Designed miniproteins, single chains. Designs and how they scored, part 82

Each design is a single chain, and the fold is of that chain. pLDDT is the mean over its residues in the fold that is shown.

## One batch from the design tools (miniprotein)

Design m2829
Fold by ESMFold2-Fast:
Parts: structure tokens; C-alpha cells; sequence
Structure m2829 (fold): chain A 67 residues (1-67)
């Protein structure tokens, strides 16, 4: 679900060193990507966050919004 994807992205980001704003953006982007059928972007954001690459995770989350 979108809620599960948000939580997963948020938790990965926090563990990866993201601040609260970044973690919410990554969680939100992963959730939005999943709801739009863009699981490739959701996975990219979460994997980058888990590796501590917060900049890449934020970029993937922003791309989910059609930027």
C-alpha cells in the first residue's frame, strides 16, 4: 500500500542520515511513485536511502512528482 511504502521510505531515510524534511519527502515520493505504478522510482528512492545516499533518494522522490 501507499502507507506501507511511505513508512518504508521514511524509515530507510532516517537510518541513512536524512533529516525530518528529507525523510518525509523520500517517504512521500516513494508512496506517490507506488500509487502511480512507478515502482522503479519507489525502489530507487528506498535503495538510495538505505545506502545513505540521501541526495539520490530525494532526486528519485522528486522525479515521482513529474519534475
Amino acid sequence: SGEEMYERGYEAAKKGGADEKEARKIGGGASLAHMLGRDDLAERAIEAAEKGDIEEAVRAAEQAGGG
Scores: mean pLDDT 83

Design m2830
Fold by ESMFold2-Fast:
Structure m2830 (fold): chain A 64 residues (1-64)
Amino acid sequence: SETVRRVALHELERLREEVKDVSEEIVKIVDEGIERVAQATTDEEVAQIGRETRERVLKELEKL
């Protein structure tokens, strides 16, 4: 669904904006997530990538 993909991309773009001045490594995680969402073929895959990307970001923030 274009809507599911659009929502996921908007959420990841907002996350990128929030972390852009925190760590280059964290920005790379978000950018990888955005690329994976753009290439995903199913709504379930899009949702899973969004969840995994947010989890990875939180885990990295926890180390700071």
Scores: mean pLDDT 84

Design m2831
Fold by ESMFold2-Fast:
Structure m2831 (fold): chain A 71 residues (1-71)
Amino acid sequence: SAAERAARMQAAEDALRAAGFADPRVEPDPSWGPHVARAYGDGRPVGLLPLTASREAIRARTLALARALQA
């Protein structure tokens, strides 16, 4: 549902904030359609997230991608 999709995108944004990004942004990726989102931290791309995954899986993936980018 749209509400579940929004909740999954919010989980990714919360994960980016937890990783230390001051300006986290998560939006649908226009190249991949409504089931994929792109995560941004401070205006820089972090990675792609499958919106069909659970909120827990999205949070874990987003944290891993963010920390890899910061390494």
Scores: mean pLDDT 81

Design m2832
Fold by ESMFold2-Fast:
Structure m2832 (fold): chain A 70 residues (1-70)
Amino acid sequence: MNMVAILPASQLEGLFGPRGAELVRQRTGPHPDDQTVRVVLDGDKYEITVLDKNGNILATTVLSISELFL
């Protein structure tokens, strides 16, 4: 399993495009700028974890590459 990125939630659009970022927000809820997103690629699926600024897990979701980039 390879880690893809750890980034501010405000930068999701840069990683997944506007449609992919919107899908992540729909699955995990809206993210303030002080939240961090950990993205891990496992096969054809992204495991996406939303963390607060203290590192506490707020939400997790799993999305396929095809769901994010459609």
Scores: mean pLDDT 74

Design m2833
Fold by ESMFold2-Fast:
Structure m2833 (fold): chain A 75 residues (1-75)
Amino acid sequence: SMEAERAALEAAEARGQRAQAIVNEAIERIRAGAPREELVDFLMERLGMSRAAAERALRSLEVHLGVIRDPSIEG
């Protein structure tokens, strides 16, 4: 039981590290001036996200990097 939970935690940590590496790749692509559509497709393919989730994630990254200033438009 506890060993199964430990294995699940290790697997979750490995998935987290892979997800972080993919996010870091996306950040590098944003800084390199990659088109938004290619970045959305990249996140969808690499993280298994829906288009809507990928677009939200990309917007959050762009705001965090200072590429988009104050997205006061929600909805």
Scores: mean pLDDT 73

Design m2834
Fold by ESMFold2-Fast:
Structure m2834 (fold): chain A 119 residues (1-119)
Amino acid sequence: SALEELKAAAENLIAQMRAETDRAEARKASDEELLATYESLVEQLDILLDRIEELAKSTDDPAVLEELLEIVRRLKEEFLEVYERYLSLIKDPEYKKKLEELEKETLERIERLEDLIKA
């Protein structure tokens, strides 16, 4: 089902976010590489959030909506953890600011999606 595919996609993205962060840390990646990797992960999250929004708008089934809300909440929690790790690895204050701006935009998007699903 579309819901099961979204659950699998969310778990895959969470695993990828963790693996990419672990690799970046092990490699002592530059601030430029860290920001580029984080931006790529944000783009993948945005695509997944678009898919969740499409399913949420297509259904009135409360059980499906509750499961979508759980997926979104888990993605938010994992993304916040990844953000904290990237923030700790970046050295340049200008790159930290760019990371913080991306995080703010992503969280605002997630909160709008949570509100849409709850409506």
Scores: mean pLDDT 89

Design m2835
Fold by ESMFold2-Fast:
Structure m2835 (fold): chain A 65 residues (1-65)
Amino acid sequence: SSRAQQLQALRDQLAAYAAAGVPVPQSLKDQLARIGGYDAAQRARLDAMDADGLLAEVDHLLAQL
């Protein structure tokens, strides 16, 4: 599905940031929130996550497809 493809592409980008040890850009967090259908309160939770936390979030969403 297009949602699964978008999540997989985002996962690959987040994995690169995690491997490099650099901060994840806000644009990728915003993309995850949009793809996952997150509201404003849920977006605040994503804003507090590092790359490893965001990877776990994407893996959780992929497992539910």
Scores: mean pLDDT 85

Design m2836
Fold by ESMFold2-Fast:
Structure m2836 (fold): chain A 76 residues (1-76)
Amino acid sequence: SSELRGKRLLALAARYGVSFATVRELAELVGTSPSSLSAALPKGPVTLDRAQAAELARLLREERFDAADALLRSLV
């Protein structure tokens, strides 16, 4: 569900202190606006590039939250 994906995205971003160069695709995935998602996300020193953000979005869309966690852990 979009709500579950949103909760998992926020928890993972907070856990690893990651930022995103763009949030448009992620906002659509979790059922919110880009501005709302940007306000909710932490501003960490590690910024995911487009390819990394796309892979994260794919894993969250498939609700593979363990794989999403492993991906972010590998980047920090």
Scores: mean pLDDT 80

Design m2837
Fold by ESMFold2-Fast:
Structure m2837 (fold): chain A 106 residues (1-106)
Amino acid sequence: SPVIEALEELLNNLEALKRQAENAKSDEEAREIGDRAIEVLDRTVERLRELGAPPRIVLQVGASLGVMRIQLAVAVNTNDDVKEMLILALDNAINLVREIIRELKS
């Protein structure tokens, strides 16, 4: 399924970004990784629409993108730990994508 392949590619990209986030040495580096995560999620939402994925799946991935944007913006604006918030946001997105893949394969 092209939809499952797109989600598996997203999962691999998010897992790589989480490893990069865990190794981030500065707030600036964490922000750059967060921007890449947002770009990857945004591109995947558009790809899922083009592939005719079920609306629920498009909405779930889109909601994850929206939550990540809000969480990172809040951390930046409140001088909270951007790296810690990014890792949390990535872990939540990874868990959601894994669950969607599992449901689609069942």
Scores: mean pLDDT 88

Design m2838
Fold by ESMFold2-Fast:
Structure m2838 (fold): chain A 58 residues (1-58)
Amino acid sequence: GAAAERALAEAKAVIDAGGSGMEADAVVVRAASQGLISGEDLRRVGREVRAYVRAAGL
């Protein structure tokens, strides 16, 4: 949903700004804690953030 896409975009922006994978993960965890992301979207966003972190060499 829209909340999952926003969380993914914010997590990627953290990495692009020189942040850590933990900081990117915190964005996703915060969005999930608000109940705005389904379990399916949470799993997908988590995989995409991890792939993005790996592609950034982190």
Scores: mean pLDDT 82

Design m2839
Fold by ESMFold2-Fast:
Structure m2839 (fold): chain A 68 residues (1-68)
Amino acid sequence: MELTDEQRQILLNWLSEVAIRMEQRGRTRVDDLVAELRRRADDFQRRYGLTPSQTQAILDWAERQLAE
């Protein structure tokens, strides 16, 4: 479950955008962050031109990192 450099950069962009949005809403919980990433997965998939498999790999990696 290792990300490519491209997938890692995309994930960092997603996390940055979601974190800023959550901070603006006064939400700081990791569970809320994961939920927002999943909710917006289709939008980010279209925006960054990812395949469904690439999107799933990024989300799986993010969940593992954020769960620790």
Scores: mean pLDDT 70

Design m2840
Fold by ESMFold2-Fast:
Structure m2840 (fold): chain A 69 residues (1-69)
Amino acid sequence: MTPKELADISKHNSEVAKKAGATKSADLYEKAAEYARKGDVKKAQELIDKAEDSLTPEQVQKMGSLQPA
């Protein structure tokens, strides 16, 4: 995965998490997108891991339901 792809995916996950009410995870995904955009893939991955750990099972299910049409 390129830094650009990681940034794009993290930005998308941030928006989906926000719609799911997972504000903490949304903030972490947004920060991950910024670090990925700067080329700091390692820091971006750490933030993604923290975002995923912050999600409840209900929030994960809701995010899956909010996939693009």
Scores: mean pLDDT 77

Design m2841
Fold by ESMFold2-Fast:
Structure m2841 (fold): chain A 72 residues (1-72)
Amino acid sequence: SAEGERWLAQVRTAGDNAVAAARKDPSLADEMIEVVEGAGRLGAGALENAGSPLVEEIREIARRRIEEIREI
């Protein structure tokens, strides 16, 4: 769905930006993890209510980006 693709793009962008910010300033790592967790929850929640198959993809993207930030 168009809504699912928009949420997927938003979570990907939020994750990419959060990783970049944490790499530039590691003191922001915890804050950036919160940003990615929030974006993932909003996207997954919206799409789960709509019965979208993209729910798990959004959760996987968020999880991978959070792991990447924790390794900084």
Scores: mean pLDDT 85

Design m2842
Fold by ESMFold2-Fast:
Structure m2842 (fold): chain A 87 residues (1-87)
Amino acid sequence: MPSIEELLEEIRKIIEEAAKTFPEEERKRVLRGMENAVETLRELYEKGDTAGARLLLDLLVHEAKELLPEEKYERIKELAEQLKKLF
């Protein structure tokens, strides 16, 4: 079974890859938001804040659906569901 860190790193890689197609300013904004979200999720997991982590994952999936290509969105959705099962 993949670890929380492995799943978060996979989400990071997908967003970084997709963001390479964005204009420079938008890319920087998206990558900063992603980095903050991943760090917050890690802290929530360490604290055992299951409700907070679940809410942030739902927000991350919603934003991915709006900003990313369908293929990348579907993969992030799958990874988020795997993360929810580990909380």
Scores: mean pLDDT 82

Design m2843
Fold by ESMFold2-Fast:
Parts: structure tokens; sequence; C-alpha cells
Structure m2843 (fold): chain A 81 residues (1-81)
């Protein structure tokens, strides 16, 4: 579906950006900013807010501890409410 294509392309882009942040030992604030922009792009392209946030949190979990994912997840959920 078109939604699946949009999701795949945006999440692939996010993953590459997160890989770069990991190499550079970036701060949690930098991960948050990159993830927030990905959520905004997904919503702009018609992805439901909850689905966009969950997809970004899934990608964060590949790079961040569960505690850090929870911290950023709370901020993202609050932002999209």
Amino acid sequence: SEMSKIMREEIDKLRKELEELKKNKASLEEYYKVGLKAVERLIEKGVPKEKAVLAVLGEFSRFLSSEDVAKLGKKLVEYVK
C-alpha cells in the first residue's frame, strides 16, 4: 500500500540518521530532534499520529537503552497530543 511505502522510506531515512548519531556519540536531545522530525514527516504524509510515534520508538529501541526510549517516548507522545 502507499502507506506502507511511505512508512518504509521514512523509517529507512530515520535509521540512517540514527546510525550517524550513534557513531558520533550524540546526546539524547539530538536523538529526540531527529525522531521528532521523522514523526512530523510521517504525519504530514498521512500516517496516523499514534502509528508514527510507535514506528519512531521502534527505531529508537535499536540504538538506545529502554530507559532512554521511555524518556523520549514520553516527550513524543506529549508533543503529538
Scores: mean pLDDT 88

Design m2844
Fold by ESMFold2-Fast:
Structure m2844 (fold): chain A 72 residues (1-72)
Amino acid sequence: MQDLLSEIGAEAIKEARKKLNVKTERDADGLPRNPELDMQKFVELAKEIYRKKLEELGLEFKDSPIPPETPD
């Protein structure tokens, strides 16, 4: 099941990025980089897409794994 959930999560993230039309912007130094996203908005959109995909599979999204925070 981990493989299936992982694929759904990855697709949800890709769709969230497409819907937000995330473009590479240049930094103050003129270097191309991804723009800062409103993390809350991005996560909410990704979760909504993930929820819909789980519902399509007949799964109740009440029971879904929460991605761990990476301090990076």
Scores: mean pLDDT 59

Design m2845
Fold by ESMFold2-Fast:
Structure m2845 (fold): chain A 77 residues (1-77)
Amino acid sequence: MEIVEKATEAAVKHLREEHGLEPTEVEASEPVPTEEGYEVLVRVKGTKDGQPALAEVKVLVRKDGTVEVVETEIRLA
């Protein structure tokens, strides 16, 4: 579905550009309907500053197709 693809792309871009996290594995939840569009939780395993890292990114894909990163949580392993 385009919603999952857009959410995954936005989450990966956000993690690379804003947090310096390089993804190795990406998993997206099923989209959850909201008043503004669909929320997708994207879980990313990767590397940050040479260390294993886990990230959870909540992405809102609005009805007009715009994408917003709502929440980001990063844990170094």
Scores: mean pLDDT 83

Design m2846
Fold by ESMFold2-Fast:
Structure m2846 (fold): chain A 63 residues (1-63)
Amino acid sequence: SSRDRIQQLSQQLLDLSANKSSLEDILSVAQQILDELKADPDASQGDILAVQNMVDVIQQELA
């Protein structure tokens, strides 16, 4: 389910953050979480906006 996939991706994001991974790796996982949230009819608008803001900030840092 989308919820199970979002949980898996969220765990990957935490692991990347804990291991001081690159912004590019963090962006990749954050984008996947955003895509899953947009596909999930039960996702809150607040969660979608929070992850979208994270993606936008990281993309600006990498530009």
Scores: mean pLDDT 78

Design m2847
Fold by ESMFold2-Fast:
Structure m2847 (fold): chain A 104 residues (1-104)
Amino acid sequence: MKEKEELLKKREEIEKVLDKLVEAVKNKDEKAIEEEQKKLAELLGLPVSTIRKMVDALLGKLSPEEIKELSKILVRKYLPFAELAVELGEEITQEEIDEAKARL
């Protein structure tokens, strides 16, 4: 279906932005972090403030409670791509998706 093709392309874009964001955090490049945060926010349909809290968690600035709340939002927004991966015969199993959903 056309929708699956669009999800696959969007997943690829998200993965590329995540890789760049992780590299920017590792290099402490604040300008690159801000640019990739905006791109990730647009791709995930989340506020930039939510993405900024993710980066702050990587820097050890968030409480465990804030990390848990943010993680639930991110898994719910990203989890549909995991279902696509199962249909394409990738490494993710339906049981792993069901376990992730149960832990939310």
Scores: mean pLDDT 65

Design m2848
Fold by ESMFold2-Fast:
Structure m2848 (fold): chain A 88 residues (1-88)
Amino acid sequence: KRPTVDEIAEQIREILRQTREMLENGELSEEQLRAKVREITAKLTELHMMGVIYKAQGKYDEAAKIEALVDDLSREAQRIVREAQKAF
């Protein structure tokens, strides 16, 4: 059974939380940042594809909410990456 939108979003938020904690503790290497970025990108792509599927099913309002969520989580990920890059 495929994970729900909320489950994927929570997985992304957990990766973002872990990445920020590692950054704050001085434990985030450039290699670890790249690994976290790849993991987040994979989950964001999965979430985006769910939006595409909802849109194909005529569920336009739900698809729009998923796209807004993808955009919000992507902006947060980009902020953490920029902050981490300044520490290297």
Scores: mean pLDDT 85

Design m2849
Fold by ESMFold2-Fast:
Structure m2849 (fold): chain A 82 residues (1-82)
Amino acid sequence: MAEEYREKGEEALQAGDLRTAAEYYYKAGLIYAEEGNYREAEKAFKQAVILYLEIGDEESAAKVAEEARKLLAPKREELDPP
């Protein structure tokens, strides 16, 4: 499932539809996070944020970044030793 959305994001990028690409990468990130694949989730969320910023949609970029922090930040901070 997550790979399917990532592939659709890549197709949208090739078509120049950056907003649709960002939406698909965001969906892929959510599914990867649910699967516990935090590395791929982080990559997908980062790509979605970059694409939203590229089209000037700072509001959507901020929303995706916040959702990524909620899903990934507890795990990311555990990877940084005290």
Scores: mean pLDDT 78

Design m2850
Fold by ESMFold2-Fast:
Structure m2850 (fold): chain A 75 residues (1-75)
Amino acid sequence: SLKDKVIEALKKIRELLKKHGVPDYVIDLVNKAIEYAKKLSDEEALELLKQIHEFIKRYLPPDLAEEVEKIYKEL
């Protein structure tokens, strides 16, 4: 399902962020997003992923944002 793909994308993003040494509070935010996504509809879960992608583009380094965009485009 689309929701399962979104959850897997969020998990891939989490592992990518861990490898890049982002602060624990950012990892915690993604963990909360994964748990929240499980309770959402397919459309709401996709919107949540879009919001996480926009957050990363705005607040994290451009190289990391590019790697996240690759994960997002695989949906």
Scores: mean pLDDT 84

Design m2851
Fold by ESMFold2-Fast:
Structure m2851 (fold): chain A 55 residues (1-55)
Amino acid sequence: MPPVSADEARARVLGLLAQMRADPSRRDEVVAQLDELARWMRENGLRVELEGPAP
């Protein structure tokens, strides 16, 4: 299910990253799910920055 809010989307990303760290052999599945989530976020006008200087 797609996330309802930006906070939910962030929680999903963290969960997927934790899953990938626990089992790197699932990287392809995790990447696919991250791509789906990123697409949903962009369609809903949401952005997430993983790297960047302090605002």
Scores: mean pLDDT 68

Design m2852
Fold by ESMFold2-Fast:
Structure m2852 (fold): chain A 65 residues (1-65)
Amino acid sequence: SLEEKVRQIAEELLKEGIFSEETVRQLARELGIPESLWDRVVEAYRAALRNFDRDTFVDRMVEAF
């Protein structure tokens, strides 16, 4: 599902320790998320970064999508 792909993006960001909107877009492309939804994934990422907490980041990014 699209939600599982967003979860995979959040997990990769935590694993690599690289937090950038460009990395989010690259991962969205690699996972086959439609380009029309990439801005939504980036906004979910921005939401999850506000008051960042490692333990909740993945769930917050998925919930914001």
Scores: mean pLDDT 86

Design m2853
Fold by ESMFold2-Fast:
Structure m2853 (fold): chain A 73 residues (1-73)
Amino acid sequence: DKEAVLERLEELARERLPEAEELAAAGRRTEALERHGLPLAEEATRAGLLSEAELERLKAQLPTARAAEAAAA
């Protein structure tokens, strides 16, 4: 039931997005993506709501973001 999956993803997004935003505002953007953004994107991909290409693009940003954040620290 895709409708039940959509409700679950909306609930997870509602719970995760405020925490992710706070982490990003504190300069902890890679942590926000890893802890909240990436798990949510993976669940959306499994549900067929996000393409594998979009998930791969998101994952590909992670090493670059980590390097940039480490350089800024």
Scores: mean pLDDT 70

Design m2854
Fold by ESMFold2-Fast:
Structure m2854 (fold): chain A 83 residues (1-83)
Amino acid sequence: SKEELIKRAEEFIEELKELLEEAKKRGNKFLAKQLEKLLKKAEELLKKIKNASDSDLPKLQLELEILEGIKRIVLGVTKLTEE
């Protein structure tokens, strides 16, 4: 549903904000820059979802999945924690 997709996008935005704060605290400038770009795209996507018709929801779901995939790749290329 549109409501579920909005919730998923909002939760993703919250996660990105937390990751961005952590990256900044660690001084990881590259990761912070990538997360900031991703956050902007996620916020733009949320606006599209809120204004979407039901027929648009499948393509917007795919767009969200792509952004979630980009997050995983970005985190895999960089390290936020030592362990």
Scores: mean pLDDT 84

Design m2855
Fold by ESMFold2-Fast:
Structure m2855 (fold): chain A 68 residues (1-68)
Amino acid sequence: MGLTPEQLGKELERRLTEYKKENPSLKDVEIKVSVVDGKVHVSIGNATLEQEYELSGKLQAIVDELLA
């Protein structure tokens, strides 16, 4: 589908932000999405290894859905 890197980044940020709101355990985790040189970068700060694993799984699921 015709998603640009910028569109993908915005949709990822939106969905990850919603996921964070629905999961209070992630309230202190910082999620930053940026697009640099046509590549989407996701930065996860203040996260435990478990929280990073959960967010990585969610990120992959969102990417798979958006690029289907």
Scores: mean pLDDT 79

Design m2856
Fold by ESMFold2-Fast:
Structure m2856 (fold): chain A 94 residues (1-94)
Amino acid sequence: MAVASETLSPEAGQKLLEAAQTASEREGLAVTQSMEESGKLRITLVSDSPEVRRIIIRTTKAANGQVTSVEIWVEYRDGGERLLAEAAPLPVLP
């Protein structure tokens, strides 16, 4: 069993959710979302596949801390790593 979760602003969380849905279709990952008390969105990915060693969520941030991109990767037990999904960034609002 592999699990990964990330908590982001509502805007960045929506982009991660889009990528998570794409990854779910490709590898059969379970996707769960919840609103945190802070108003941030938490997204959790779970894989029960015996071939998957771990799930990796990568976020890129601008100098102001705003998330500019999100990527979901999976590492297989044979050591192979695969990009499953990525989401285009939301525009940085002034």
Scores: mean pLDDT 75

Design m2857
Fold by ESMFold2-Fast:
Parts: sequence; C-alpha cells; structure tokens
Structure m2857 (fold): chain A 80 residues (1-80)
Amino acid sequence: MEKRRQEFLEWVKENFEKFKEELRKEIEKGKEEYKDNPEIMEILDALEEAIDDPEKTAEIFELMEREGDPEKTVEILRKR
C-alpha cells in the first residue's frame, strides 16, 4: 500500500498538468453519471477540492483502490 501510494504520487507529480485535465473530465463525467449516489458524489467533490494538490488526490485514489467500496471510502474521508 505505502509503496504503491508513493509510486502513484511520483507519477502524478511528474504528469500533473495532464493528470489534472483528465481528472477534471472524469469528475464531470462521474457527477453526471452518479447524480443520485451521495457517497460517490461526496468522493467526486473531495477529488475536485483536492485537484490542485497531487498528494491529496493520490491519497483519495489510494483509499478508493484499497477499499473498493464508496461507502467505506466516504467514512474514512469524513473522519479526517
């Protein structure tokens, strides 16, 4: 987990402008697709808030990948 997070964070930092552009498009698409899913909407809002911070964005993606469940991911984000 820690090593994968660091590798992802390094990749995001090196490709940050391209990553931000693609992430913004995916967030817009996700918000349209999951309008009626409050847990997914909360995760997408957190990603949008963190879009200018590669480390926070990487942390959210790692949580999503690790948990595989939007409800659990949201609960962890709320505790922070």
Scores: mean pLDDT 71

Design m2858
Fold by ESMFold2-Fast:
Structure m2858 (fold): chain A 69 residues (1-69)
Amino acid sequence: VVEGLLALPEEERELVMTYVYGLDSGIPLEEIAEALGVSPATLEDILNRTLEKLGVSREELLAAVRALQ
């Protein structure tokens, strides 16, 4: 899972990592999306596509990003 995350395109990887870091810090979805220059709906869509691409659950993705901290 961690290896799959690191193999993502740089832009997608940065977005996903920023999202998870923000979520762990208790930052609202709207504020995370604004920081990334996207809408909340776009951020959710990108997250869902990344989960499908990696073949993992949201919980597994969160655990993988946390392991990189």
Scores: mean pLDDT 74

Design m2859
Fold by ESMFold2-Fast:
Structure m2859 (fold): chain A 70 residues (1-70)
Amino acid sequence: EYHLTILTPKSKRDDVLAVLREYGEIKAMETEEVGDQVRITLVLSIEKSRLEPLVRAIQALGGTILSVSG
């Protein structure tokens, strides 16, 4: 189980959420609008080996990982 904070453009919010759901199970999630971006704070159940591919996929969509802990 990992605690993630992600910052993404509003236009990419749904794409980022789709990727998160594809890679793992979202146990808890909060979203906050920050200017033209969205901060997503979540608890994700994911296999450790899938975490780096997930980070890469989010970055490819224009998202930024602000923090990760688990």
Scores: mean pLDDT 86

Design m2860
Fold by ESMFold2-Fast:
Structure m2860 (fold): chain A 67 residues (1-67)
Amino acid sequence: SDAERLLELIKKHVEEAKKSKNKFDREVHLAFAQMHLALLRRMFPDNTEAIEEAEKLVEEAEKIVKE
């Protein structure tokens, strides 16, 4: 489904944000993850499981990028 595709994109960008060695790349991937999370919430508001999983992943990446 399209919700699953958005979740996959969020997971990919979260992974890249965590493993990227330079600050700019981490910030760019975090921004993409946040954008796709916003889109997931807007297009599939009833998919609470996917939203909760995505929120947890993005919050984890935000903590790492800010360090």
Scores: mean pLDDT 85

Design m2861
Fold by ESMFold2-Fast:
Structure m2861 (fold): chain A 95 residues (1-95)
Amino acid sequence: KPIDKEEFIKFLKEYLKALGVDDETIERIIKNIDDPEALRKIVQELVEKGKLSEKEAYFILALALDYLIQMNPDAPEELRKLAEEYVEKAKKLLE
């Protein structure tokens, strides 16, 4: 079954709250979940302001791309490669 948008948003909210992200920032991320370019800019701004680590930023971007891929059956391979790249960048920051 495809992931329900409400269930995904609920998961994302719980994940971001666990990371200590404030409610205003969470709502801003969620409002732009369907726009990868806007999301990337928002996440980049939050990293620059010290509200998110680079690792957290790449995980959020990877999760958003995974959601978009699952919601779009004809999602291009380029989006899958971007999601893999963001996960690998997050892993590299853990090492």
Scores: mean pLDDT 73

Design m2862
Fold by ESMFold2-Fast:
Structure m2862 (fold): chain A 87 residues (1-87)
Amino acid sequence: ALESLSREEMEKAVEEAVKRAKEMIDKLIAEAKDKKEAAEKLKKFIKLLEEELKLAEKLKNEEVKELVTKGIEEAKKYAEEKLKEIE
């Protein structure tokens, strides 16, 4: 579990998760039929990240919460920036 990892392992896991999220965002945009579909899918993904942020607030380990929250916020910022580029 994430909570049972060392700090260094947790930081690396979050960094890898953020990298994967950014790759998924890029793939979602590339595979979209048009800009409208890309925008709709991206808005849905941003909403999913907002729900993940709410779940992160429930984490009991403060260090894990901070790392996970920062990672999700970075992925969300990337998605929002991509949405601005296509709208």
Scores: mean pLDDT 82

Design m2863
Fold by ESMFold2-Fast:
Structure m2863 (fold): chain A 98 residues (1-98)
Amino acid sequence: MDKVIEEANKLAEEKGGTVDLIIEASANGIHFIQFFVVDEEGRVLGSVSAVYTDKGELLDYSSFEVDSEEEYIEEVKKLSKKADERTEKLKKLIEEAK
């Protein structure tokens, strides 16, 4: 976890932004965390995300950066699509976990 926070802060320093929006989710001893780096206007400059266990073991890591307004728009579109996909997956998991 500490390493993910350090990488998010590093990205913020490199892009001249701040770590603002944090998304956290947990299921069956697996934890997901995502940090967004935003500029002074609240526009997303990049993101760092990780999947880890209750023991702090890192299972997956991903990051992305945007260098232009066009890249920012594309990342926002990707995030919207991923949010819809996650909502559908969560609905199915809730139904299966009766």
Scores: mean pLDDT 70

Design m2864
Fold by ESMFold2-Fast:
Structure m2864 (fold): chain A 77 residues (1-77)
Amino acid sequence: VSKETVQILAKQAGFDLNPDMVNLVQKILQLEKEKRDPSSPPGPVEHLLLHGNLEPFGFDKLDMQTLQKLLQQAQNQ
C-alpha cells in the first residue's frame, strides 16, 4: 500500500496523519502482515485500512504515541 493511499484511508476514518505517522503506519502494516498467519484476524492497522475504524481494538484516536506503541508490539512479537 502506498503512503498516499494510507494517508487517504486514515483521513476517511477521521485521522489526519503527518508524514512521520504515515511512515509508521506503513511499517506496522508490513510487520503485521509478515508475522500473521492468514487464518488469524487482521492487526489494528490492517483493520483500520480495510474498514476505516479501530472500534474492535478499543482505540478512539490514532496519534504518534499509539503508533509507536503498536510498532513496538509488532517488533516484539
Scores: mean pLDDT 69

